# Designed miniproteins, single chains, continued (2), part 111

Each design is a single chain, and the fold is of that chain. pLDDT is the mean over its residues in the fold that is shown.

## One batch from the design tools (miniprotein)

Design m7856
Fold by ESMFold2-Fast:
Structure m7856 (fold): chain A 86 residues (1-86)
Amino acid sequence: AMPPEIAAAQAEAVALDPSGADLVRKTAEAIWKAIQAISLGLTSVAEKYIKKAEDYIDELAKVSPAGAAVLRRLLDEVKETLEIVK
């Protein structure tokens, strides 16, 4: 199941601008897949999903800068975790 922190960030970002909901969902899914890859030791797969999440956040920032900021904070935690396990 998706971690509650990701679900909460997704809900907050959607509430800030519902028109960005599809990008928010895609970003949350990419972040969750990155976390799963980190837990399995799949560094290259984790980096791929982090890159996808970054690309979705860049698109979301054009529609909802506030929503993008919420998800960027979450992605930064994931990126920090990956650097520790490298």
Scores: mean pLDDT 85

Design m7857
Fold by ESMFold2-Fast:
Structure m7857 (fold): chain A 67 residues (1-67)
Amino acid sequence: SEKAALAQRVNELRFRLRAARGEVESLDEPERSRARALYEELLAQGEAVREEAARRAQAELDALAAA
């Protein structure tokens, strides 16, 4: 079902965000500070936007990792 697929995607994004948090700390400045600030800002927006925040944070971290 769509709901089950969405829940699985959210769980995958949550897992990737937790893994990415550790990788963010291994980046060089200024990318590390930028990535960490964005990550924490998005998390601070709370559960109402959790899915959107997780997706956006992952995309931003992926872009930084690709650099």
Scores: mean pLDDT 64

Design m7858
Fold by ESMFold2-Fast:
Structure m7858 (fold): chain A 65 residues (1-65)
Amino acid sequence: MEIEAADKIRELLSEKPLKKSELIEEVSKATGASKSTVSKIVEEMIKSGTASLDEKTGIVSLNKK
């Protein structure tokens, strides 16, 4: 489940940056994971340097293509 959600996050962010709320909604809907679980994975990806959060806009972008 965590791996599937992380892969979906990477897939969506490889297309375009998304607002954190929109990203969580889309990944939760696509994978069946709870919004809380997806939010946790997004935060862990930001902490690990896999993704970046723009605190001014709330937009998340992938550090890899």
Scores: mean pLDDT 78

Design m7859
Fold by ESMFold2-Fast:
Structure m7859 (fold): chain A 84 residues (1-84)
Amino acid sequence: DEVEKYAGLAWMYARLGNYKGALEYADKALELDPDNFEALLVRAIVLKLMGKDEEAQKIIDKLKKLYPDLDVDKIFNVNLALAK
C-alpha cells in the first residue's frame, strides 16, 4: 500500500530527527488518503517537536473528529514520548 509506505517513511524520518523529510512523506500519504490516521499522527508529532503547537493541535482535533472512539490524546502523548 502506497499510503502505508509513505506513512512508514514519515515515521522513519521523524525518528532520525529529519522533520522536513518526515513532513514531506506524511504530506504524500495525506495526498492519497487525507484521513489516514498514521500520517496525521506523525505529522502532528513532528509539528509538536518543531514547536508548532497550534498546527499540531489542529491535526489532533481533526483526529478526534475522524476517530471519536480512539483515545487520541493518549496515543499522541505515548508516541511523542517515544520520539523524544
Scores: mean pLDDT 88

Design m7860
Fold by ESMFold2-Fast:
Structure m7860 (fold): chain A 76 residues (1-76)
Amino acid sequence: MLEERRRRVEELLDMLAAGRPLEEILRRAEEEGFPEVVKAVRVALELEDPLQREMARGVAEVALAVELTVLRRELE
């Protein structure tokens, strides 16, 4: 379970790093159960300013990085 969740966090981080659309990140985060990422991306999708959308991408990335750190600690 935790190993699968770690892989899914790494997949989402890779998608963010690859510049995938926020709409795609939202769908994946909802499917995989990342509520903080879902919240950040939903707020960003209501914004008309591309710079604010990129800021929300950064917030989602930080949330995933924190979860990855916790999961790595749990798996050690």
Scores: mean pLDDT 75

Design m7861
Fold by ESMFold2-Fast:
Structure m7861 (fold): chain A 83 residues (1-83)
Amino acid sequence: LEEAIKYLEKALEAAKKGDFETALKYLEKAREAARQANDPMSEWAAEEALRAVKEAAEKGDKEKAIKYIEGAIQMVKQHLAAS
């Protein structure tokens, strides 16, 4: 899960710069890291952020992208702390 969090944080940095392409790349890596960690909730959180950021990219909605990535980071961190 630590690897998934690192990728989500990199996605957040990219989203804050309006770099949706880089943000999506890191969200896909975060989803794969969560899957390898066998954490379906963290995988789902990364997948939902990926979907939301794809929609935000179509509209140039940087705030929506940031919000969903931050939500995914919070959820994955909570699951890591509970382990």
Scores: mean pLDDT 82

Design m7862
Fold by ESMFold2-Fast:
Structure m7862 (fold): chain A 55 residues (1-55)
Amino acid sequence: MELREEGERLAREGGAGPAAAYAAGGASQIDHLEGMSREEALRAAREAGAKLPAG
């Protein structure tokens, strides 16, 4: 997967930060996670410790 797709997938499947809100909010938070922008997905992936190329 490309970084963009990887970040979005990680954010939806259990990224950092938003994942805690999802656990507390249940289904309501799923809609927000699924609609994450590229920037939000990458941010969640980084917080989750996802591997990103160092350039």
Scores: mean pLDDT 53

Design m7863
Fold by ESMFold2-Fast:
Structure m7863 (fold): chain A 106 residues (1-106)
Amino acid sequence: MEEKVKELVEKAREHIAKMREALENGDYDAALKHAEEAVSYAEQALKIDPDNLEALRTLAEAYLLLSEVYEKMGDEEKSQEARDKAVEYADRITALARERQAAGEP
């Protein structure tokens, strides 16, 4: 299971890199397709390991970049929805970090 989670996160990260390249080149269709793939792989990793910090960070990053893509496309509503999703995953990361600290404290 650990190797499968790692493989899925690595594939998601590869699509994040391609999404960034497409966004820099103004290829918003390619950026959206790579965003869909990155989200899909990272969500599959979370389905196996719901507390996987790398998968959560990858989802937060994917949604933050997706927000930028929609902003550049003029879709303010989808840009805001993606930003809200990025914040949601960032909050989950913060909550997990606090839980780990609390588990080690009295």
Scores: mean pLDDT 85

Design m7864
Fold by ESMFold2-Fast:
Structure m7864 (fold): chain A 77 residues (1-77)
Amino acid sequence: SAAEESLAAARRAAELAKKLLAQLGEEVESEEVSLRGDTAVVVLTSKNAKAVIEAVGDEVRVTIEVNGKTYVLHARV
């Protein structure tokens, strides 16, 4: 289903975001997953960082807040 495709894309992006945060010394303490129709959202929280991953089908947007800076990335798989 479209929702399952979005969820799979969001989870893959979340694993990459966790690896990036780990390289920056940030250990993910919580992971929240939600579905809003065909949109999958994963929120990762660490002591000093937060990442929000939004996926619709094959399109993923990642917003990372770390060290007082905000980074926004978008990709299509």
Scores: mean pLDDT 86

Design m7865
Fold by ESMFold2-Fast:
Parts: C-alpha cells; structure tokens; sequence
Structure m7865 (fold): chain A 66 residues (1-66)
C-alpha cells in the first residue's frame, strides 16, 4: 500500500472524526511511525475513534490518490 505523510493523514483523521490535529498526529505516529503511515494505519486509527468501517475505508482510500 502507498504510504502518506503523518501530517496529511492527521488532517484527514481530524476532518473525519473532529479530533484535534495534534492528537490525530500523535495517534498516527504511535500506530504507523514518525514520518509516514499506510492507509491501513489510517483505517485502524479511524476505527479506534469509533468511525464506521465503510467511512474509515473511504478516508484511507482517498489518501492513496494523493
């Protein structure tokens, strides 16, 4: 899977869940790494925050296109 910067992923997670950007960034860093995360890491973060599986997949898939 294509990796994206943690900052790009954190913006997407923040927008989808309402979690503050800095908290989303911290969560993604803990899951996937300091600089880059996979779409699967993004999906895992979204699911942990209570987002539906379908919506989590949509967000992760959108990040593969950038």
Amino acid sequence: SRKVSVETAARAVSAATGLPFEEAKKLLTEIGGEKEVSPEDVKKALLSLGLDEERAEEVARALEGG
Scores: mean pLDDT 79

Design m7866
Fold by ESMFold2-Fast:
Structure m7866 (fold): chain A 74 residues (1-74)
Amino acid sequence: SEVEKLATELHRALEAGDYERAVEIARRMFERGYTVEDIVKALQGKPLSGRTARFLALLYQGKPIEEAVREAIA
């Protein structure tokens, strides 16, 4: 599905530390109405480690996308 493709690309960008790509994909997903929950479900069955897990935690804490990406890849 589209959400699975976008979530997979987001995961790859975050794990690679690609700030610009991660922000672009995350913004596009939320503008299309996908939620943090949709991203978590799309990545279900994959070991969420490091940057991607941190990004999702920061979004649940209410951080804006750009800040969450910056802090996750630091």
Scores: mean pLDDT 83

Design m7867
Fold by ESMFold2-Fast:
Structure m7867 (fold): chain A 73 residues (1-73)
Amino acid sequence: MKVTVTNLGEEDLYVEHRPGERAIVKKGKATLKFSDGTVREVKEGEELVPDYRAVALRDIAKPGEQVGVFEKL
């Protein structure tokens, strides 16, 4: 499954990607930090391919105001 992450707000959005692995969606980009110390930056509009389970601190309420909820399928 592919997911596009977009943060149109002025503030960073927090998403927990599996326990202990976190994604921060900054204005114009997303940053995924994994438990092994790996960091991947994702630019706004870039597709993420989630092969993992994730938890958002909030549900996706509106298009354009999103934190990704990712699941391995």
Scores: mean pLDDT 46

Design m7868
Fold by ESMFold2-Fast:
Structure m7868 (fold): chain A 63 residues (1-63)
Amino acid sequence: SSEEQKLIDQTVTTLLAQQKLRNPDMSESEVAELRKRLTDKARDAIEKNGPTTATLLKLMEEL
């Protein structure tokens, strides 16, 4: 759904920003690979647990 995709995109963008702060020397290719991995994890978590705050918290814990 559009809501699901928007939630995935927002979550991944936020997590990438946090990871870049922790690892400021990440290359553009490393950021792209991490984005893909985070997108896959976010999609899987939402499919299993639904598009909720609890799902987002679980994603943050698994990183």
Scores: mean pLDDT 76

Design m7869
Fold by ESMFold2-Fast:
Structure m7869 (fold): chain A 85 residues (1-85)
Amino acid sequence: MKEFIEKVIELLERLAEVLRPHNPELAAQVQAFIDALRKLLEEGVDIPYETLKEIVKDLIRKVKRQATHPEALALVDELEKVVEE
């Protein structure tokens, strides 16, 4: 689980950077999600793995609806692969 969260954070940080010049509001939403995941790791909150996967999937769906830039969509595809295992 820790390796999963760390990989998700890495991809989300790259996604936020790609989104900032094109959609700063969406980039801010992704950053808020990264901050929430980091807080969960630091505080040792016990979240079921399946629940965490569903939360990440919901974020992916939101980004897909708003993002059109190819680099952002490629990072979203990598996130989907991580979540699907």
Scores: mean pLDDT 79

Design m7870
Fold by ESMFold2-Fast:
Structure m7870 (fold): chain A 79 residues (1-79)
Amino acid sequence: SAADAARYKAVRDEGKKLTEEYMKEGPEKAIEKVREKMAALPDPFDRAALANGAKEVLGDEFAPQIAEAYREAAKRIAA
């Protein structure tokens, strides 16, 4: 729906902004903060949007680390 698309974009943009802010301290710190934020998000839809935003900033080099954080968040929901 249009509401779901707007929500996805808002959370994705939040993830992008968070990642850009902490990239000033280096990619390890940015990934740490993204992982912390994912752990705090109750909705897997929001976690996916945040992961997408982080990937846009970090790029292909760090995409495996973000994919791992996303998988661990998904496992926590399934448990």
Scores: mean pLDDT 79

Design m7871
Fold by ESMFold2-Fast:
Structure m7871 (fold): chain A 63 residues (1-63)
Amino acid sequence: GQPTPMQLQIIQAKKEGKKEEYKKLLEQRAIEVAEELAKIANLDPKEAEELKQTLLEIVRESS
């Protein structure tokens, strides 16, 4: 499939060794993924917010 503009930016940042840009793009993607997962799983607004916070912290700590 064709990658999204966001996915291309993440891939390019990783290939170029731009760690700070890569982390920032991962944080933004984590928020977007959390919102999509919340819609797919029909999460409550509170659960959706907790998911966003959890994914954002994981990206921050593991990167």
Scores: mean pLDDT 76

Design m7872
Fold by ESMFold2-Fast:
Parts: C-alpha cells; sequence; structure tokens
Structure m7872 (fold): chain A 90 residues (1-90)
C-alpha cells in the first residue's frame, strides 16, 4: 500500500538522520510527520496526502538550508522520493 511504502521511506530517512548533529530531533520530527500522514489518510486520498507531505518537507528544507544544510538536504531527498511514490499512484 501507499502507507507501507511511505513508512519505508520515513524509516530510511530516520536511518540517514542518525548521522546528523540533531539526529534525535530530526527522527522525532519524521515520526510525527508519519503519524500526521496516517491521520490525513482517513479523510484524504493517498495522492493528496503524499503531495501535501512533499510540499511541507520542501518548505521546511528551504527554511533550514542556511542553518542546517545537511538536515535540509535529507528532507529535500525525502520529498523527492515521496513525489516519485505519488507519481506511481497516478
Amino acid sequence: SALDKLEELIEEAKEKAAKLPDAEDVKDFLELLLERAKIALKSKSPIEVLQDLADTLREIAENLKETHPETAKLLEELAKKIEKLREELE
């Protein structure tokens, strides 16, 4: 399912986050993001949820680019993977 694939992408991102200076904060954020996506899937289509998620990740990455460039890169890469997953569902 789309949720199973999203959970796998979040888990991969959490593993990569372990190498970041703020690893625990980033992991906590990714877990919260997944829980919010699970709630959204109760009322929205998977395509809409994945698009909203990718857009949110890109906005956060842009805001972090100057202060936390490695975290920003991780979130941008995750957003791209989520967009690819969304495109596969269309």
Scores: mean pLDDT 85

Design m7873
Fold by ESMFold2-Fast:
Structure m7873 (fold): chain A 71 residues (1-71)
Amino acid sequence: MRERGVAVVRRLAEEAGLAPEEVEEWLAALDEMMADPSLQPLLENGVRAAELVLELEREGRLGELYEESAK
């Protein structure tokens, strides 16, 4: 999980052009979530959802998530 979470945070930071200090803050938040066992299911679901969104964005399919909501 940690490796996947770190990869997602770094990918999002690259896409957003975040400063190193901002990346550090996001990684610290990830570490805090990982240290709390009660947040483990939320973290796992969040990482999986973020990975799906990033994959859909890469493939130009992100709009498919919102098409039904728009109609």
Scores: mean pLDDT 70

Design m7874
Fold by ESMFold2-Fast:
Structure m7874 (fold): chain A 94 residues (1-94)
Amino acid sequence: MLLSAEEFAARALELFEEAYRNRWSMDEVIERLVELARQLDMSNPEQVAVLRLLEEAAMRAYVLYASGRLSEEEAIREARRLFERRAREAFPEW
């Protein structure tokens, strides 16, 4: 099933919240986000844009985790916070 950009963003935010509640590793979060991204229509520029925002937020958080600046739990929370903020800025109608 293909997701809209809005549905993808909602599912990604839910996934981050589930990861925080269940203490998933960063690798588990990345794996599940990759699986979710397979449901996007890459010919749709809005869906490409939301995926790019997610990748940028996740990459930023991963760099902070890998450098020892954030714990794994803090990095997952930061990825969610950055993605939610940037998605709201890019798509204020959601």
Scores: mean pLDDT 81

Design m7875
Fold by ESMFold2-Fast:
Structure m7875 (fold): chain A 72 residues (1-72)
Amino acid sequence: MVEEIKEKIREVAEKKGAREGVQEGLLLVSEFKLSPEEMREVARFAAELAVELEKDEEEREQYRRNLEALEA
């Protein structure tokens, strides 16, 4: 389940952009009953992918800060 969500986030992010990928992840998390640990794993994956794929430097910095917050 978590891996399927991650794969869909990656697909959407690569085709439509990092923001759309993160939004898809939020929709899938709300559709599936995930544990808090699984939700954090999905959020971390989405943030890492957004840092990787985002072309705007300011948006990339924002995603990097979000990733750091998830690690703390």
Scores: mean pLDDT 73

Design m7876
Fold by ESMFold2-Fast:
Structure m7876 (fold): chain A 74 residues (1-74)
Amino acid sequence: SEAELVAGFRERAELVTRSAIEERWSREDIEAMFEYLRRDIERLRPSLSPEQVEELERFLEEQRKRVLEAYEES
C-alpha cells in the first residue's frame, strides 16, 4: 500500500540519519546517501499522491539538516 511505501522510506531515512550521526560519516558520504534517498523518492513518485511526496521530501530535508548540524556542532 501507499502507506507501507511511505513508512518504509521513513524507516530507511531515519536509519541512515542515525548511522551517519553515530558513525560520524564524512560530508561526502552524507551528501551521496541523501542524494540517493532523494532519487528513491522520485522512483516512488508515480505510486504516491503529490501530498505524500511533498511530506517525504520535507522529512528527508529535516533528516539531512539534523545530520549536518550534529556533524558540524561537535
Scores: mean pLDDT 83

Design m7877
Fold by ESMFold2-Fast:
Structure m7877 (fold): chain A 57 residues (1-57)
Amino acid sequence: DLKKKARLLLDNIKYNGLSKKINLDTVAKSLKVSKSAAEKALKEEAKKLGIEIELVR
């Protein structure tokens, strides 16, 4: 489920031309997971999508 939520966020960034600078605190809180879990899921899904993202702590 976390991977699906991370993928939806990244699809929105890619599709709508949103900033690729992602605040890890905000995402972790939104997904109700730890920063480490959010970071791992975002990195894995971004790699699958072929997009470069910057995680801001």
Scores: mean pLDDT 79

Design m7878
Fold by ESMFold2-Fast:
Structure m7878 (fold): chain A 55 residues (1-55)
Amino acid sequence: DELKRLQESLEIAREIGAKWNDWEALYRAGRTDELTPEQLALAELILEGERITAA
């Protein structure tokens, strides 16, 4: 069911968004030790994307 798959994708996106706010706060505070290597890489990628978009 396409609609069910879309609903699941949106739920995952919301969860990532909520976690991203926490990861961003930790990253900006310099508490990168609280992040996994994957979370740190994702945080850097998102912030770089924001920088590119803002330019």
Scores: mean pLDDT 67

Design m7879
Fold by ESMFold2-Fast:
Structure m7879 (fold): chain A 65 residues (1-65)
Amino acid sequence: MSEEELDREVEEALALIQFAIAKNDIEKGKNVEESLKTMEEAARRLEAIDPELGAQVRAELEKLK
């Protein structure tokens, strides 16, 4: 695996974690506006790396808007 591929995998994992934490905060009614912004940012990052996964997380985000 190249460093470029490794960096991409790390970025994807971080974006997924960021999305999951923000979604959990919204479900608890905590920092809803900031969490929605965080999920939008994470979804954009995931769409750039893995369009299928990005589309899936964007669908989850749209359910919360």
Scores: mean pLDDT 78

Design m7880
Fold by ESMFold2-Fast:
Structure m7880 (fold): chain A 86 residues (1-86)
Amino acid sequence: LEARAEALAAELRAAGRPHAAEAVLYYARALAALAAGDLDAAFAYLAEALRHYLLEQGASEAEIEAALAAFRAQQPEARALLLADA
């Protein structure tokens, strides 16, 4: 997964889409952390992926901060659901 994400990120950077490239890389790292059971790292990487995705879409700083605050507010419930499903 990470090797494929690095290849896609290189293609996106060559196409002039650096935020899309970073979003892909952070998302891949989040999936790897989740597979390893590292929920703290997974949520941190997902937050960075979300930030770069929103930057790629031209979101304002206020929109990015609101999205990240909403994501952080949902993390305790998401963590509990993931632990209960295991």
Scores: mean pLDDT 79

Design m7881
Fold by ESMFold2-Fast:
Structure m7881 (fold): chain A 105 residues (1-105)
Amino acid sequence: MADELIEAARAGDVERVKELIDKHPELLEQVDENGETVLHRIAEVADAETGKAILDYLYEKYPEKFLELLKRVDKNGETVLDRAFRAGKQELAEYILKKLEELEK
């Protein structure tokens, strides 16, 4: 489920991530004990190419939910963007910033 989705993202298996979200879209709404969504965890573990592909898929398939997810904070007040920066995922963090600027204008 959520753990399987995170492991697929870590492995670069974009198609598996898409399959899991298509079967279980409720996974996007779920938070763990730290208030983290699956997007927070993906931003931490995915490489830039995988992360961008997942973000593009979510933007196309669930545009309103995607913006909401990007604005959601965990228990430490961290967004998906903050998590990407903290994890040293600079290219992915820059891509998230670009998406936020496009959606919040």
Scores: mean pLDDT 82

Design m7882
Fold by ESMFold2-Fast:
Structure m7882 (fold): chain A 66 residues (1-66)
Amino acid sequence: SKKLKEIEKKIQKVQEELKKLVDEYSKAVQEGDKQRAQQLAQQIKKLVEELEKLKKEKEKLEEEIK
């Protein structure tokens, strides 16, 4: 299904973005940049929530297209 492929692609993009932000967060923590670390932690939290929503949408679509 096209919709299933589109959601899987979105999941991959969000996962890649999370990996980059987590790496940046680790660097900010090592540098003692508390403000940057807090900003990155907030962005990570939002992307984790988005990833969970996309995974639920994928499961629902898989049920509909069988």
Scores: mean pLDDT 83

Design m7883
Fold by ESMFold2-Fast:
Structure m7883 (fold): chain A 94 residues (1-94)
Amino acid sequence: IAEPEVVTASSSEVATLVLSHLEELHRAGVRSIRLGELIEAVSRRYGLSRREVSEAIRELAERGEVELRPVPGSDEVLVSLSPAVAAAVDAHAA
């Protein structure tokens, strides 16, 4: 989608949607996802631009809520919940 109706979603709102998606994946046993796959999945699910999702992931990483890990021998980056956030999700699931 080249021309969204609203070009500015709150980064905090998009960040909440990204965290919710990662929490669902974590509960399903998926502890990490490729950055490109995460951007595509969240963009498709919530009708957000890939840029908005990418910016939200970067903000979450800067806040320490998600971790970005380069894959050795690849240009891919894996996204996972930070240990603190993952522990909170696991505690809530108990």
Scores: mean pLDDT 76

Design m7884
Fold by ESMFold2-Fast:
Structure m7884 (fold): chain A 74 residues (1-74)
Amino acid sequence: NEDLKNLIETLLNLLEPLNKSTLLSDLVAKFRALPEEEQQEAIDEAAARIEASGDLTLGRIAAIVHEVLTERLE
């Protein structure tokens, strides 16, 4: 779902410049420091999990994105 992947990218881009002192802003900044291929794989995985959940609410999207970002930064 390309629209969902585009939404995830837009969300990450909006979160990156927000308050750099928060753990969430730090998490997004660290994720954006990863190689582009690894970022794309994480976005693809997040999109697949969101589609499998059948729940397109912002809360579910944010929760799955946070989970995938955390897994990649272990």
Scores: mean pLDDT 73

Design m7885
Fold by ESMFold2-Fast:
Structure m7885 (fold): chain A 57 residues (1-57)
Amino acid sequence: SVEEDIARLEEHPDDTAILQEVLRRLPNYSPAEQQKLLEKMMEIQTKVGLEKSRALG
């Protein structure tokens, strides 16, 4: 489900293999589910970017 894919991405935000698996399944979801998934992916990517900025000091 889209919720399971979102949860997996949240648990493993830096795992590109999981990201690619989720992206391959994206066309199988409804437009509303696709939008929800894409918005969540953007959120996760932004958060990862901010954490990397903090780590650099």
Scores: mean pLDDT 75

Design m7886
Fold by ESMFold2-Fast:
Structure m7886 (fold): chain A 85 residues (1-85)
Amino acid sequence: MEEDAEKGKELVEKRLEEAYPEALAAAQSEEERRLLEEFMERVRTEGVAEAYAAALRREGRPVTPEQRRKALAEFYKQKERLEKE
């Protein structure tokens, strides 16, 4: 099970690395680019789940399932937009 989790982590990380340059190019502000850079650095260091939790904590808000879902939805919108182009 742990072996499968590590394999999944590598696949997600690879896909994020592939989408990252296009996400940066699509970013509408310098702040948005900085947040993407920090998110990717945390993915590389701590993993995807911890990166999302850290992003929510940066806003000074409690990490609730609803807020986590909204943050994930925004990231998925950017990814989906890149996949269509």
Scores: mean pLDDT 61

Design m7887
Fold by ESMFold2-Fast:
Structure m7887 (fold): chain A 92 residues (1-92)
Amino acid sequence: KTLKLTIDAEVLNEEAGKSIADYIKETDFDEVIIELPKLKKVSKAALDAIAAAAVASGKKLTLVVGKISAADEAALKAAEKAAKGLLTVEIK
């Protein structure tokens, strides 16, 4: 069972990341696709929380992001690598 969400946030801060992480842990969906088309900045703490939630729950998560800074792209790819195949990052 797959859920697709679009979040119009420009900044993914630690609080937002923790809210998403809690939702991933508690949701009845086995796969979640989160589109963040307006995302300009991401917090490492937010990504760490989201990746950890995917791993802990065993749920498949895809983050679809637009064009972002090289530093934020590196942070997203690091979170993908840390998530043991349960997090996929797609950059448009």
Scores: mean pLDDT 82

Design m7888
Fold by ESMFold2-Fast:
Structure m7888 (fold): chain A 79 residues (1-79)
Amino acid sequence: MSRKERLVLAAETLARLAEEAGDLELARQLRSIAKQLAEAKTEEEVNALGEELERLARTMPADVRMEAIREVAAAQAAS
């Protein structure tokens, strides 16, 4: 699985965690990032969206924040 595909899955996972935690606006933003990642055609676009996903992971509710950070880190490490 490519880094892009792993980042899409991470963004979808974070969106679900945000929704379950009651942050519907953050869940909407994360689903938008997942869609943009799926549509990204260049490595530069994937890198920029990956950095934005890392930023959003750090804004996740405290109870799911560490899980979110680890999900994005694992996706970024994918080759």
Scores: mean pLDDT 85

Design m7889
Fold by ESMFold2-Fast:
Structure m7889 (fold): chain A 104 residues (1-104)
Amino acid sequence: SKTEEIREAVEKKDVEKLKELISEAIQNHDIETLAVLYKVEEELRKKEGPSAFTKTILKLFPDTPISKLAVALAEGSIIGALLQLKLITPEEFDKIKERAKELE
């Protein structure tokens, strides 16, 4: 399923698959895909700590100055990086968080 594909990509920190999923979700305003990603990254941060996605975030945005990713890197959030880079809106971010909560 799409949900299992997203979960596997996040759990394996598969940068190429995450780039594909994120790009498609941003282009299509796919809140569901981004919410699943946010839910899985939260679960892994609780298990592995806030540095779990540091290398993944840097590899997803290799040409971006670290200063523009600083908050997202401190929080350990891929979705937070999308917000910080203005690839999603604050309104979309709120919808992503609310939907992720419902996915329990």
Scores: mean pLDDT 85

Design m7890
Fold by ESMFold2-Fast:
Structure m7890 (fold): chain A 73 residues (1-73)
Amino acid sequence: MPTEEQIDAALETALANVEKAVEEGLLGVPVEEAKALLRAAAELLKRELREGRKLPLEEIKEARERALAEAAA
């Protein structure tokens, strides 16, 4: 099971990869949408870790929808 520190490190790496893809013109989705989804995924993983349980798919979908709505605003 990853620690919160490992999740944060993975998020930082993923965000850097998104920035690199934008710089190279290779990102196929809006950058803010991609970053919002990555941050939401990291928060969901840390929540699973803190609660000691797997989140239902519906909670994951709801969190993704909120992240996309915030990025679109």
Scores: mean pLDDT 75

Design m7891
Fold by ESMFold2-Fast:
Structure m7891 (fold): chain A 67 residues (1-67)
Amino acid sequence: KEAVAFTAASIMVVAGVLEKDENTVLEAFKLLAEAGVSPEDINRLIEFVEKNMSKEVAEKAKKYVKE
């Protein structure tokens, strides 16, 4: 369950970063939070977004780690 949600949402994060689509990236983080993915795994994806896309989008995604 958790692994499937993490895999699917991780693919969405990567696709959103490659397409520079903020909405897709943020929707993926919402799905990660709703699926109960660990804060540690979510933070790793936030670091990926910060390095490969935008610090601003990464900051917006952090709100999903805080619930």
Scores: mean pLDDT 78

